# Ledger of designs, part 65: designed miniproteins, single chains, continued (5)

Each design is a single chain, and the fold is of that chain. pLDDT is the mean over its residues in the fold that is shown.

## One batch from the design tools (miniprotein)

Design m18383
Fold by ESMFold2-Fast:
Structure m18383 (fold): chain A 64 residues (1-64)
Amino acid sequence: ELEELTAEELREAAKLTTDPRLREFLLRMAEAVAAGDLAAVRALLEEYERYLREQHEKALEALE
């Protein structure tokens, strides 16, 4: 199924990342995709967007 193929691709991407938070996100996303849980996929995307905003905010603080 497409869901299973995408989940496997996300797991492989997790093995290549050096960022432990991104790795954790990719693994959780793979599980949600494999389960066909679109609500969980959306929640994980919103969680990751929040994480990226927080990282951007810290970068701006370091420049000030």
Scores: mean pLDDT 74

Design m18384
Fold by ESMFold2-Fast:
Structure m18384 (fold): chain A 79 residues (1-79)
Amino acid sequence: KKKYAIEAANLAADALYRQGRYDLAREVFEKAMKLIEEGKYKEAIKYALDAVNQLPDSPETAAARKKIEELLKKVEEEE
């Protein structure tokens, strides 16, 4: 579960960084990692997904969103 949440945080931060949203990428990563430290893995993944959904629609953003959605499903299946 923790590994899926970390992967989601990295995917969201990378997508934001690639779109030039450097400060937001760092903020989102730090917030998601804080949620992971608190054991809130599902919440961390949802936060990462919400952040990516703020970006303009592009192939890169769509790919990141899809991967994060798949990670959320994996965490939900383990509950």
Scores: mean pLDDT 80

Design m18385
Fold by ESMFold2-Fast:
Structure m18385 (fold): chain A 102 residues (1-102)
Amino acid sequence: SLKVTIDSIEVDPETKTATITVSASGTNNPVDFKLYLYDEETKKWTLVGEAKNTNSATFTVTGLEPGKTYTFIVKATDSNGKTASARAKVDAATGEYETEEL
């Protein structure tokens, strides 16, 4: 079955960026990835990255304040509308993160 994995997250506190690498497995077809960031102010998920027709992608997310924890979801969708998702929580100062398949 379709699975998405967050393979790595690298944080640069000086530039306030995270580089997030994702991959999809369990399919013979390319997928579309969407990366969302949870916005604590609006209580909504904001789309912060897209990659289409691929099995792996690297996203750069900006505006991450050191000392805050950020929650990301990556969603993979195949041509038949089948989806898989993974969540990450990332410390923007240390680069420590945890991931969970959804």
Scores: mean pLDDT 85

Design m18386
Fold by ESMFold2-Fast:
Structure m18386 (fold): chain A 90 residues (1-90)
Amino acid sequence: SAAAERAAIEASRAALAALDAELRALARRVAADPSLLPAIRERLLELARAEGLELTPAELAAIDALVEALLDPDVTVEDLLRAVQAALAA
């Protein structure tokens, strides 16, 4: 029903807003202490390998773009997805 679809959209927006808030908090910590970046990069590489991704140059560039986006204290989940898409298209 339209009511169920609206409830699902509202729940998804609330979850995304919560993730954006947590991401900005993480990005602000990284901006204050960039030495966190290598540990974050290694964790992302480990997760990618666990999911069976071949670490091609394009996929490595996507991970690097994601890590670089964390240097922006105002970064959003949408910004991360855009950065990954751009790196994979290169």
Scores: mean pLDDT 74

Design m18387
Fold by ESMFold2-Fast:
Structure m18387 (fold): chain A 86 residues (1-86)
Amino acid sequence: MTIKIILKNPSPGTAIHAVGVGVETELAGGKAEVKVEGNTLTITSENASDRAVENAKGVAEAAVSRGGTAEITEDGDTLTITADSG
């Protein structure tokens, strides 16, 4: 499965959680890329483990718990998480 996490204006805690998904992917033999552009953090994880997928869903919950918004979209083998201001 491919995971794409897009965080707009993330809190440090939500950003660290998202980076952790990338690290988990790499440690499990997948590949992760981290991109920072202005106030947007993007994590792309290829061949993600089940644990990385579960942790990615936790990123959405973390953003919402901090007063932000989050959306989870699943299309084929791609899980996309978009969060704002959390």
Scores: mean pLDDT 84

Design m18388
Fold by ESMFold2-Fast:
Structure m18388 (fold): chain A 80 residues (1-80)
Amino acid sequence: EKIEKIRKLFDEEAARRLAATPPSQREALELDIEWQRGVIDLIIAVGKVLNDPEWAEKVLIKLLAKWFGVSEEEIRKKIE
């Protein structure tokens, strides 16, 4: 399922960012990651309510591309 791959991709990038971040800046990054996870969960929930998982997938791809600083195409390649 692409939604599960999106969650996994986000968690992998979040872990990478935390590992690369100095301890003095980690708390701020952890708060940003927590906020972003909340947004992901909300988009997934809305997609379920609307019975439109493809909409949720497209929105999440755009958000991850923006948050990671990469193209939507790069996100699509990572989740198929």
Scores: mean pLDDT 84

Design m18389
Fold by ESMFold2-Fast:
Structure m18389 (fold): chain A 90 residues (1-90)
Amino acid sequence: MEAYEKGKAAAEELLANSSEAEREEYREDARAYLERLKANLPAALAEADAKDPGKGVEKAKEVALGQIGAAEALAGDEALVAEVLALLEA
């Protein structure tokens, strides 16, 4: 959870210092990023496990959590975030 919370905090700070137009742009980019992550995450976790059984998946999940935390704060798409988080439990 440390990576997730750090990512989220950094994104929230970015939004607080951004214009309305910049926030809208970040929201669209973050949603597109989450959709791409949702599509690619199962394959990425399988590849990580193949390279470093047990530890590879743990490291890949930690990286993904940080990215999801940042994207959640930027996109505000709770349903998409929930779908991506569910993939980390598999």
Scores: mean pLDDT 78

Design m18390
Fold by ESMFold2-Fast:
Structure m18390 (fold): chain A 87 residues (1-87)
Amino acid sequence: SKEAEEYFEKGKKLLGQGKYEEAVKEFEKAIELDPDYAEAYFYLGYALRELGKYEEAIEYFRKALELDPDYEEAKEGLKLAEALKKT
């Protein structure tokens, strides 16, 4: 929906500013409105990974890949989050 896209774009802007906690909230609003929004799950995972919340990041990267199995950025995001969780 347009409203989900607006929350998604706000989240991306906040993420670009390093405001990861605020970005997470906006991406969560986007997926509440559009549960099939693969790109929003990817950026939510990215923001959570930047916050050191690796377990949660892994779950959202997996959800992005469930929705779009060819999502290369989500595959790389998952791999990095799993590696960071082990260290």
Scores: mean pLDDT 89

Design m18391
Fold by ESMFold2-Fast:
Structure m18391 (fold): chain A 70 residues (1-70)
Amino acid sequence: SLEEIMEKIKNAKTLVDAFKIFQEELAKLRQEGNEEARKALIKAATPYLSDRLVEILRKHGPKADLGSLG
């Protein structure tokens, strides 16, 4: 479900790991032909990932190691 995918993304330790999960789940939905779920995942995950990136950059600056910081 979308909720399970979003929980998996939110439980990722780093932003890079969260993005990797997002891309992998998006690819699975594309392979299944589930376009409605794919669009719903993009809509739900994009603001979360953007907010997380902004918070990291705000605290650690533009040279922050996104692989080490979550």
Scores: mean pLDDT 80

Design m18392
Fold by ESMFold2-Fast:
Order: C-alpha cells, then sequence, then structure tokens
Structure m18392 (fold): chain A 101 residues (1-101)
C-alpha cells in the first residue's frame, strides 16, 4: 500500500486557537466566528494551495456536530486523507491530515 510520509493532527478548544495552530503547523491563515466556520476556512485555504478531492460529510441536523472525511490529492500529486470533526456544543475542533506516496 502507499507509504505514510506525513501526518498532522490539530486539536483546539476555540476558533482562535485553531487558527493559531493552523498557522504555526501548516502556514495557513484560518479564521472563523465558530468551529464550523473555522473548519470551512481551513478547507478553503487547502483548496487555494491546490488540494483537490471528494468529501463525505455527516452531522447533527441542528449543526451542533459535524464530521467531514476527504480523500484527495495535493498540488504535488501526493494522495491525502483529511478528517475534520467539529463539536459546537463542546467547543472542540479536530483535524487529521495523512499524506501518502
Amino acid sequence: GPEVVAEVELEADSPAEFGAKARETLGLDVSGADMRSAAVAFLRALYERGLRGEGVGEGAPDGSWARLRLEGETAAGERVEIEIEVDEAAGKIRVRITVYR
């Protein structure tokens, strides 16, 4: 199977903390008024850097919780898997990125 060449995990308890961690770890400029908005901004920033792929999402009907799993490719042609989970009620956001060659 493909070899894992990089793995990044970000967890935060606020949109501001998430933005700070995204900038420090990945150099991404990410901001949002809530966890969902921050997650959307994060995906947008990755797409602006050339990420392409298909995502499958699930979530609570009231928007209190959501998970997105995305399989795609970087601009460099590396396979990537991204999982984003947001929990507005708990005030949590988690992102895992795995890059393969």
Scores: mean pLDDT 84

Design m18393
Fold by ESMFold2-Fast:
Structure m18393 (fold): chain A 105 residues (1-105)
Amino acid sequence: SELIEELRKLLEELNKLINEAIKAWLAGDYEKMEELFEEMKKLIEEFSKKYPELKETMDKALELIEEMEEILKDESVSPLMAQVRVLALQTEIEVEIRKAIRKLE
């Protein structure tokens, strides 16, 4: 299925961008971090527009990405706790996209 292949590619690209955003954040490059989060949001929005049947999955992925950005911007959260929470949200994005793939099989 073309849609299954596109979902797998989306998940791979999101994981790459999340890891790059965490590296930028750890380096104190907040401008690069914000640019990478904007790119992730754009990818999810473009995917949702191309595949309206996946809107619910894409809306959830967008919510999780926005929550990651807020955690990394929250100066009251320790760097260790921010990393733990972001990893949990990254795992939740993978679970949601893989659920969508399973429903298409």
Scores: mean pLDDT 89

Design m18394
Fold by ESMFold2-Fast:
Structure m18394 (fold): chain A 71 residues (1-71)
Amino acid sequence: MTVEDILKVARDLLVVPEFKEVGEELLKAVEKGANSPEEVREILEKEGKEEAARVARMILTGHAEGAAARA
């Protein structure tokens, strides 16, 4: 999984009101220079973004469908 996969999930989450903040935090982590899903998770954990970090972890473990719905 690549940063492009994280960006796709973040964009999909931005259209779901309950997950809009999570999508925004994922985008911010990539903007901070994260080059992989693991780095996105690390940045979010360090920043205390628990929900967004959980979503990034689910993406890493292959449970992305449970965290991000395709439109």
Scores: mean pLDDT 71

Design m18395
Fold by ESMFold2-Fast:
Structure m18395 (fold): chain A 83 residues (1-83)
Amino acid sequence: LSQEERDEEAREAAEAARELAEELKKKIEEGKISESEAVSMETAVGLLEAEAIAFSSDEEIVEEARRAYEEAKKAVEEFLEKK
């Protein structure tokens, strides 16, 4: 892959991580998610973060992906503590 293609893949991974983290938070808020599903979605966000970091060193892309994963981890931690 060219650097441009790698940055594009990283951007897509970061955006997917953000969207999945938001979906996870929404499902938790609506009470429409099991503990196992929440953990699976958190894991998926983490894999998308890893993909973004593997393809790009762009600080903005990496920061977006990292933030999505941190938000997903916190949401699941709080969900499991309250349930």
Scores: mean pLDDT 82

Design m18396
Fold by ESMFold2-Fast:
Structure m18396 (fold): chain A 62 residues (1-62)
Amino acid sequence: EELEKLGIPKEKIDAFNKGFEKYAKRVPDPEEIEAGRKKGIEALKKHPNATVEEAYGIGLFF
C-alpha cells in the first residue's frame, strides 16, 4: 500500500512478504522477526529501486 505509493512494484512487495514468511518459520524470536521485517520495509522505502535481496541485506541481515 504505502510502498506501492512510493513507486515500488506490487510484485516486489509480495516477494518481500513471501521471503520474510519463510524466514519467520526458522527464527524462534517473534519480537526479533517483527523488528527485522520493519527494518526491511524501511530499507525498501529509502531505496525503492533496490531488489528484495538488497533490502533484506540492508535492513534484516545486517
Scores: mean pLDDT 64

Design m18397
Fold by ESMFold2-Fast:
Structure m18397 (fold): chain A 76 residues (1-76)
Amino acid sequence: MEEAAKLALELAEKYADALARSGRSAGLSQSTLDTARDTTLNTAKKLAPKAKSKEEAKKIADEATKAGVAAGQAAA
């Protein structure tokens, strides 16, 4: 269970980094990028303890990333 929670956080950080790089290349504002990253990482931290498998960890990272993208879109 702890390994799945760590995997969820690791994947969320990796996805957040990829989104930040892509967003900067696309010319998004720093505030939009910061909002997306912070929302992704905070959502992942909140959901990570619920991860019981690798599949659950991936779903949590994906859900956190979608929440981050939505928050960034709202901030833009």
Scores: mean pLDDT 79

Design m18398
Fold by ESMFold2-Fast:
Structure m18398 (fold): chain A 95 residues (1-95)
Amino acid sequence: SLDELIEELRQKLIELFKAVRNGDLETAKRILEEMYEILEKLRELKAASTDPRDRFRIDEEIGAVDVALAVLIQAEGPDSEFAKLLRELREKIAA
């Protein structure tokens, strides 16, 4: 369901911040791949939805993730290995 996908995405974002804080590059990479799969499912739900409120909620959650990734890139430094991986997900979100 939409609520389950949003909650899963929020949980993955928390796990991502922990992996980055711990310097766990391999875990961060896996979490980013899992987050991309959830984002694709949210985009599919948005395309299938006739409810403008659901479409708005999906756009808000995707936007919140993009902002959180931007903040994390700034915190880690733009030339870090983590920043490169985080930018790759942001580019996929923008596509």
Scores: mean pLDDT 87

Design m18399
Fold by ESMFold2-Fast:
Parts: sequence; structure tokens; C-alpha cells
Structure m18399 (fold): chain A 65 residues (1-65)
Amino acid sequence: SAAEEARKKALLEELKKRPEVESVEFKGDTIYVTLKMTDVLAVTATQILGIGVGIELGASVKFYE
């Protein structure tokens, strides 16, 4: 539905706003997150957020450097 697409876009945009995130791509059933190595706590928090977004969208999440 249009509401599901809007929610998906909003959640992915929230991920993209993180300073530690270089890029976010949704391909098929998987979210690909490329991370900048900055602060370990900030990177860990961003990974937890990414996992949460994946659960909410029913998608797998993969993190890259």
C-alpha cells in the first residue's frame, strides 16, 4: 500500500541521516548499509537502529565498511 511505501521510505531516510552511514540501499528483501568507521558507540547504536528497521520492514540487513 501507499502507507507501507511511505513508512519504508521514512525508516530508510532515518538510517541515512546517521553521521556514521555512508549509504543505504534496499535491494530485493535486503537492506545494505555502508558504515563510516568513526566512534564505536555511535557505530554500534547505528547497527542496532538498522537491525530494528530491518525487523520492522521484514527485511534482512547487511552492514559493510
Scores: mean pLDDT 78

Design m18400
Fold by ESMFold2-Fast:
Parts: structure tokens; sequence; C-alpha cells
Structure m18400 (fold): chain A 59 residues (1-59)
């Protein structure tokens, strides 16, 4: 489901960010936000968008 995929991308984005891979993290967080929006999960979308901004700030 879109929700399960959003959760996977969010988790992968967090791991990429922790590993110092800001470019990969930004891509993964963007995918998580899009999928969270499709699933109607506003909290997950906001979490993913926050991660995307943090990753972008490290580029």
Amino acid sequence: SALEEAERYLAEGKRALAAGDAERAAQLFTMAAVLALSAGDEELKQEAERGSLEAAARL
C-alpha cells in the first residue's frame, strides 16, 4: 500500500541521512512525502517534508 511504501521510504531516508548521504536522503524523503500524501497521512507527510529540508540543508 502507499502507506507501507511511505513508511519504508521514510525509514530509508532517515538511515541515508544518518550515514551522511544527504542526496539519497532527500530523494527518499521526497518519495515518502508523495506517498504519504496519497495515503492521506498528514503526520507522515510532515515528517518526510521535515527530513527533506534537513537533507537539503546538508547539500
Scores: mean pLDDT 87

Design m18401
Fold by ESMFold2-Fast:
Structure m18401 (fold): chain A 65 residues (1-65)
Amino acid sequence: SERERADRTLLALLPNVSGVDEATAQALRDRFGGRVPDDVAELTTVPGIGPAKAEAILRARDALE
């Protein structure tokens, strides 16, 4: 789907988002299988992702849509 393609693109770009590193991007891939959650609460279930990083990830996705 277009959403799956967008989420794959977002995951590839995440290490370029301020405050997000490759380890965080890999943890998201491992936990959600190439999907990026829609909300801060689900993102913060990933070790190493606090509310600020979760918000940065969601802003990056909004820029891609």
Scores: mean pLDDT 77

Design m18402
Fold by ESMFold2-Fast:
Structure m18402 (fold): chain A 93 residues (1-93)
Amino acid sequence: EEIKKVIEEIKKLIDEWLETGNFEEARQKMIEILKKAGVPEEEAERIVELFFNLYLASLFLRKDFDKIVDYIIENSKNFEEAIELLEQILKEM
């Protein structure tokens, strides 16, 4: 599904950031992917922040980021529901 493709691309950019150390380049690429998927720029910036916060929280709490992302994809019918589920998970971490 389209949701899975967008989220997997974001996940790859987080991996790229970890390899290169270039946070701003990864962030800008994520915003561009979301904008190409039809997300308004302000919302795209917010969503990118949510994914970085999820990654950092997962790292800090020693949770598996990949498993959390897979859970979000599997339990969401569309992209809006995926982002709502991500926000809920972050609040409970």
Scores: mean pLDDT 80

Design m18403
Fold by ESMFold2-Fast:
Structure m18403 (fold): chain A 60 residues (1-60)
Amino acid sequence: MFTITVQMPSEEAAKKAGKYLKEKFPDVEVKVDGNNLTITDEKSLTRTIGAALNAIGLGL
């Protein structure tokens, strides 16, 4: 089990990223608290962090 809390630039960004992660990775647990996004992934945090950043327009 892999868990990380990512501080997003805004509460709206955290909600947008959280919704995208649940839609793209239904096996991932996502919790939004203000501008903090907590991701729990049994497989890999690399995939979910990258997807979260891409969802809010910060991806490369």
Scores: mean pLDDT 74

Design m18404
Fold by ESMFold2-Fast:
Structure m18404 (fold): chain A 73 residues (1-73)
Amino acid sequence: MAEEVREAAERGKGLIDKLVAAGANPERARELKRELEEVARLAAEGAPEEEVLERLRELDERLKALGDEARAA
């Protein structure tokens, strides 16, 4: 679990960097990166899988919003 969450967070950070390069808001991107790091830390500390997956789902929705912003830029 923790390793898979860390890998997902790293992929998310890479996507965020590409979205910023495409015109997405860099401040919002920094906030999303911090949230991804927090979720990876929670998973590493043994947080329940359900809580970790719920947080990842919320972050996925916010990533889609950032993608929409980049597309509009």
Scores: mean pLDDT 79

Design m18405
Fold by ESMFold2-Fast:
Structure m18405 (fold): chain A 75 residues (1-75)
Amino acid sequence: MERARELIEKGREALKKGDYEKAIEYYSKAAELGDKEQSAQALALRSQAYFKMGDWETAQKLLDEANALLGEARG
């Protein structure tokens, strides 16, 4: 509810400021606390942070995991 959504919002603000480590921390917590859809969103946002940091392999793995989880949430 408010925890996961608030953490995603804080993560996005950190990402805008270029604080990728802090963004990843917030998104990781959001993924743990949210439902499947919120966890998938948090994983996709973590993927974006890793991509911006140049860790494209980790970014792709997280995006694949997010897409799989989102498929489960919609099914």
Scores: mean pLDDT 79

Design m18406
Fold by ESMFold2-Fast:
Structure m18406 (fold): chain A 58 residues (1-58)
Amino acid sequence: TEGIGGLIKELAEQLEGTPVAEELKKLGEQAEASDLETAKELAEKAGKLAEEAYEKKK
């Protein structure tokens, strides 16, 4: 759904300096075009990627 895709894109902007930002942008676009169930799965994947990037940023 659009709302979930928007949140994923916001995560991508926060991580703009990392390779993960590009993956998050793609996941956000897919989530906007997807049904609710698929969008939730993409959001979970995006959250895990963001957490890993945040930890390794140190």
Scores: mean pLDDT 75

Design m18407
Fold by ESMFold2-Fast:
Structure m18407 (fold): chain A 88 residues (1-88)
Amino acid sequence: DEIEKKEKEFRKEYLERSIEIGVRKLELAVEMTVLRRLLPSLDAEERERAEEELRRLEEELEELDREEEELEKEYKKKLEELEKLRKE
């Protein structure tokens, strides 16, 4: 069944990318937590650099959230297209 094969391929691609995004989000969460905990012990110059880095990490997290949402939409659309083929 060609449709079942494509469904499995789409699911594998979705899961692999979803896991990659999840791992990066976890890495960002760790880095952000470390920076936030260090902030009170930093001098003014170090604090400015740390706050700029924190902003960059927050922006990357927002981008990953958008990528995750788009990935889910694409996966659902692909499944819907396969379901339409089953009914013909």
Scores: mean pLDDT 85

Design m18408
Fold by ESMFold2-Fast:
Structure m18408 (fold): chain A 76 residues (1-76)
Amino acid sequence: MMATMLREGALASAANGSSVGVRTAESFADFLESQGYYDDAGRLYEAAARVARASGDEELAERLRKKAEEAYKKSK
C-alpha cells in the first residue's frame, strides 16, 4: 500500500540487468530505508542482488543481499 509505486519503479530499473540499473535500485532501497519502509527496502535490495548475480557481478550481489538481510532485520 504505502511506497508500493516507488518499490515497483525501482524493481523495474533493477530488472534491466545493467550495473546502472542495479545501483539505481540500491539508491531507491536506501531511500525507502531512510523513510522507515524497511521491508520494502529489503525486497528491493534482494531483487537488485539477484539481477547483479545474473549479470556476473557476484561481489555486488553479495553486498546487496547483506543489505536486504539488515533491512528485514530492522523491519521486525
Scores: mean pLDDT 72

Design m18409
Fold by ESMFold2-Fast:
Structure m18409 (fold): chain A 83 residues (1-83)
Amino acid sequence: SLEQERRERIERAFEKLEDPNATWDEIAEAVNELIRARPTLEEQERIFELLRKKGVPDEFIKKVGEALVIYRETGEYVEVKAP
C-alpha cells in the first residue's frame, strides 16, 4: 500500500539520520527523501531534533524548513544540498 511504502521510506531515511557515521551527502539525501514523503508535524520535529544533534549548520536546517513548507503549500520540490 502507499501508506506502507511511505512508512518504509520514512523509516529508512530516519535510520540514516540516526547513523553517527553518516556523511553530509548521506544526511542531505535522507532529508530530501523525508521532504518528498510529506512528513507529519511530529516527523518534522524529529527531523530538526536529529539534525541539531548531528551538529549540521543552522543555515542547512533553515533550508530544510523552507523546502518542507514549499513542498507542502505548492507541491514544488526544492532539493536541499549538502552543507
Scores: mean pLDDT 85

Design m18410
Fold by ESMFold2-Fast:
Parts: structure tokens; sequence; C-alpha cells
Structure m18410 (fold): chain A 55 residues (1-55)
């Protein structure tokens, strides 16, 4: 359905945005333990969103 395609595209956009945030955090704050923890949480959220797309 068109709605399912739109939702999958939205999830892909969100994933791409989160990946850019992770890249910037790793580049700008490589030695910050709090930034590393946030990156790990964002990576878990990306995995969850990828599972939603693959349903």
Amino acid sequence: SEREELLKNLYKIVIGSLELVIERMRKNHPDDPEAQKMVEELEKEIERLREEIER
C-alpha cells in the first residue's frame, strides 16, 4: 500500500539522519564516554527501525 511505502521511506530518512548524528559524534567527541554511550543507544534504535522496515 502507498501508506506502507511512505512509512518505510520515512524510517529510511530517520535512519540516515541518525547515522549522520553518530558520525558527527564519533568525529567531534571520540574520547567522550557519554557520547560513546549515546552512540550505542542510537545504534540500537537504528537496529530496531531496520527490523520494522523488514517486517
Scores: mean pLDDT 83

Design m18411
Fold by ESMFold2-Fast:
Structure m18411 (fold): chain A 60 residues (1-60)
Amino acid sequence: GPELRAERDALVQEVLRELSKKAKELEKEANGDPEKLREGQEELTRLSLERAEEVRARLG
């Protein structure tokens, strides 16, 4: 129902906010270093997949 959609959307938005914050932190830490930026992008990709799996497991 609409309540379940709202709950799912809220969880997805929270995850996106967390990942966005983490991305900004990793970019600042990399300070323009291409290798560190690449490693940070790989880390974010892994985290996004883990979070997607968690949301899927929780909500079905």
Scores: mean pLDDT 79

Design m18412
Fold by ESMFold2-Fast:
Structure m18412 (fold): chain A 57 residues (1-57)
Amino acid sequence: VDELLEKAEEAVKKGDAKTALRYIQDALNENPNPTPEQIERIRKIAKEAVKILEDKL
């Protein structure tokens, strides 16, 4: 799970929101009950991904 979140964070840094969201989905499929720290990371990644998508529209 943590490896997928790291890959999602890297995708966001590269401006690839679609890839970042896919890694989040894969992480949640492997572990539907993430830790509070993992939830915070997911929220941060999702917020940045939404920003990237808004900037491209």
Scores: mean pLDDT 77

Design m18413
Fold by ESMFold2-Fast:
Structure m18413 (fold): chain A 63 residues (1-63)
Amino acid sequence: LVGALVRATVPVPDTGPGDLALRPGDRVLVLEELDETNVLAKSLATGEVGRVPKSALERIGEA
């Protein structure tokens, strides 16, 4: 999943420091897999970097 271009399928709220808030349809680049449930991703709309649950994301391509 690292280097993958993905999109949010559901709203993702920022619940703490280091979390990335996303709206459905937001495109993100996966930078790192943090664990089995979370990734570190960069929002292409805002340039912000943070944690996102893998379950909220759908793969659409590669960077």
Scores: mean pLDDT 76

Design m18414
Fold by ESMFold2-Fast:
Structure m18414 (fold): chain A 64 residues (1-64)
Amino acid sequence: SMEELKKEAAELMKKAEELIKQGKAEEAVRYANEAIKVAEQLPGVVGLVAIKEAEELLKRAKEL
């Protein structure tokens, strides 16, 4: 369902942010990419917002 996908994307993004704070670049990149993949399954503006948030996490992870 859409709500389950939203929850999954949010949990993956939360994990990526935690890994970024720990300096675990490779793991953070993997979680951010998985969050983008899940977010791409969300429709409309909700999906666009989630993709943007996950892409910002990916950028932060790559800059570690």
Scores: mean pLDDT 87

Design m18415
Fold by ESMFold2-Fast:
Structure m18415 (fold): chain A 70 residues (1-70)
Amino acid sequence: SEEEIIENMKKGIDEALELAKKAEEEGDEERKEAILKLLEDAVEEVEKKLSKENAEKVRAYAEKAIEEAK
């Protein structure tokens, strides 16, 4: 279901941002940038598979999580 896709994507976003934060703490800028790029690509891919309403929910979650991780 789309609900399961959303929950899995939110978990993936959280995990990716924790890895990006760890990379930043270790001074690995290339790994941080690679993780953030893969995260953005994954969000765009999932948005294409979801209804407009659910795509907006995933995007909003990702944007908020990324902003909070700065």
Scores: mean pLDDT 84

Design m18416
Fold by ESMFold2-Fast:
Structure m18416 (fold): chain A 62 residues (1-62)
Amino acid sequence: MPTREDAERNIEAAKRSLEEGNPVAALTAAGHAIKIAKEVGDEELLEEAERVREEALKALGL
């Protein structure tokens, strides 16, 4: 069952992937974090995950 900790781990994984120059992996991890954050109802976590997803999309030229 997804938890807030699972969303936080996916956000951290997405940020790390961006730092390592892997925006595709970052986009995947951020997408998982968004889904989990919505399921647990954590709006702050959702906003953070959406920001990381946006950074990944920009890195992909989207």
Scores: mean pLDDT 84

Design m18417
Fold by ESMFold2-Fast:
Structure m18417 (fold): chain A 94 residues (1-94)
Amino acid sequence: MIQLQESGPSSVQAGGSLTLTFTASNGTVTEVAWYRQAPDGRTELMGSVSGSGTSFSITLSSLQPEDTAVYYSQARDSSTGEWGFGQGTQVTVS
């Protein structure tokens, strides 16, 4: 089973940019998607990348206070085709 490690700054100034990173261990992935879970529990797809590898990133630009949320990565294992989930990264925009 692949293990997903997410990293990135947890605090960003309004109007700033944030790069969310994803690293897979114990395997390679073919697709990565990033989701935002708002405080009301709604989940929104922010972006996806296809390819083969172990390290992926997405850059979010022009962040506003309303972009404060938990951001999750989801990746497709290249060997099994199954989707795995990261633990989530809290992002605060001030």
Scores: mean pLDDT 74

Design m18418
Fold by ESMFold2-Fast:
Structure m18418 (fold): chain A 64 residues (1-64)
Amino acid sequence: MEEKIKEAEELMEKAIEAFRNGDVDTAREYLEKARKLAEDADSKTVARLIGYELLAVGLEIERS
């Protein structure tokens, strides 16, 4: 269970890096994978935080 949460955190870091490089689609894919891992680990808090980040990336794409 903890291993999945750790993997989700690592994917979030990769998503942030991709977003800073202007690759918003890749960032969204990493965040979506991280969210699924957090949900599988039954970590509602981590899944919620990832959800907010997915929303932020989605809004950026809509504005572009």
Scores: mean pLDDT 70

Design m18419
Fold by ESMFold2-Fast:
Structure m18419 (fold): chain A 61 residues (1-61)
Amino acid sequence: MASREELLATFEAAVRAFLAGDIERGQALLDEAYAQAVAAGLSPEEVMELLTRAIARVEAE
């Protein structure tokens, strides 16, 4: 089961890919992170919280 920190890192990688203009990589990473989060039993609210946190961390760089 993926930890929240591992999921957060994958969401951060996805956000960075989108910001770099690598849309295909960004979409693949988002799909992977979402699938792992659902498999880990996270609610939609928890997934959105992780994604929001990932965006905030990348935007703060």
Scores: mean pLDDT 80

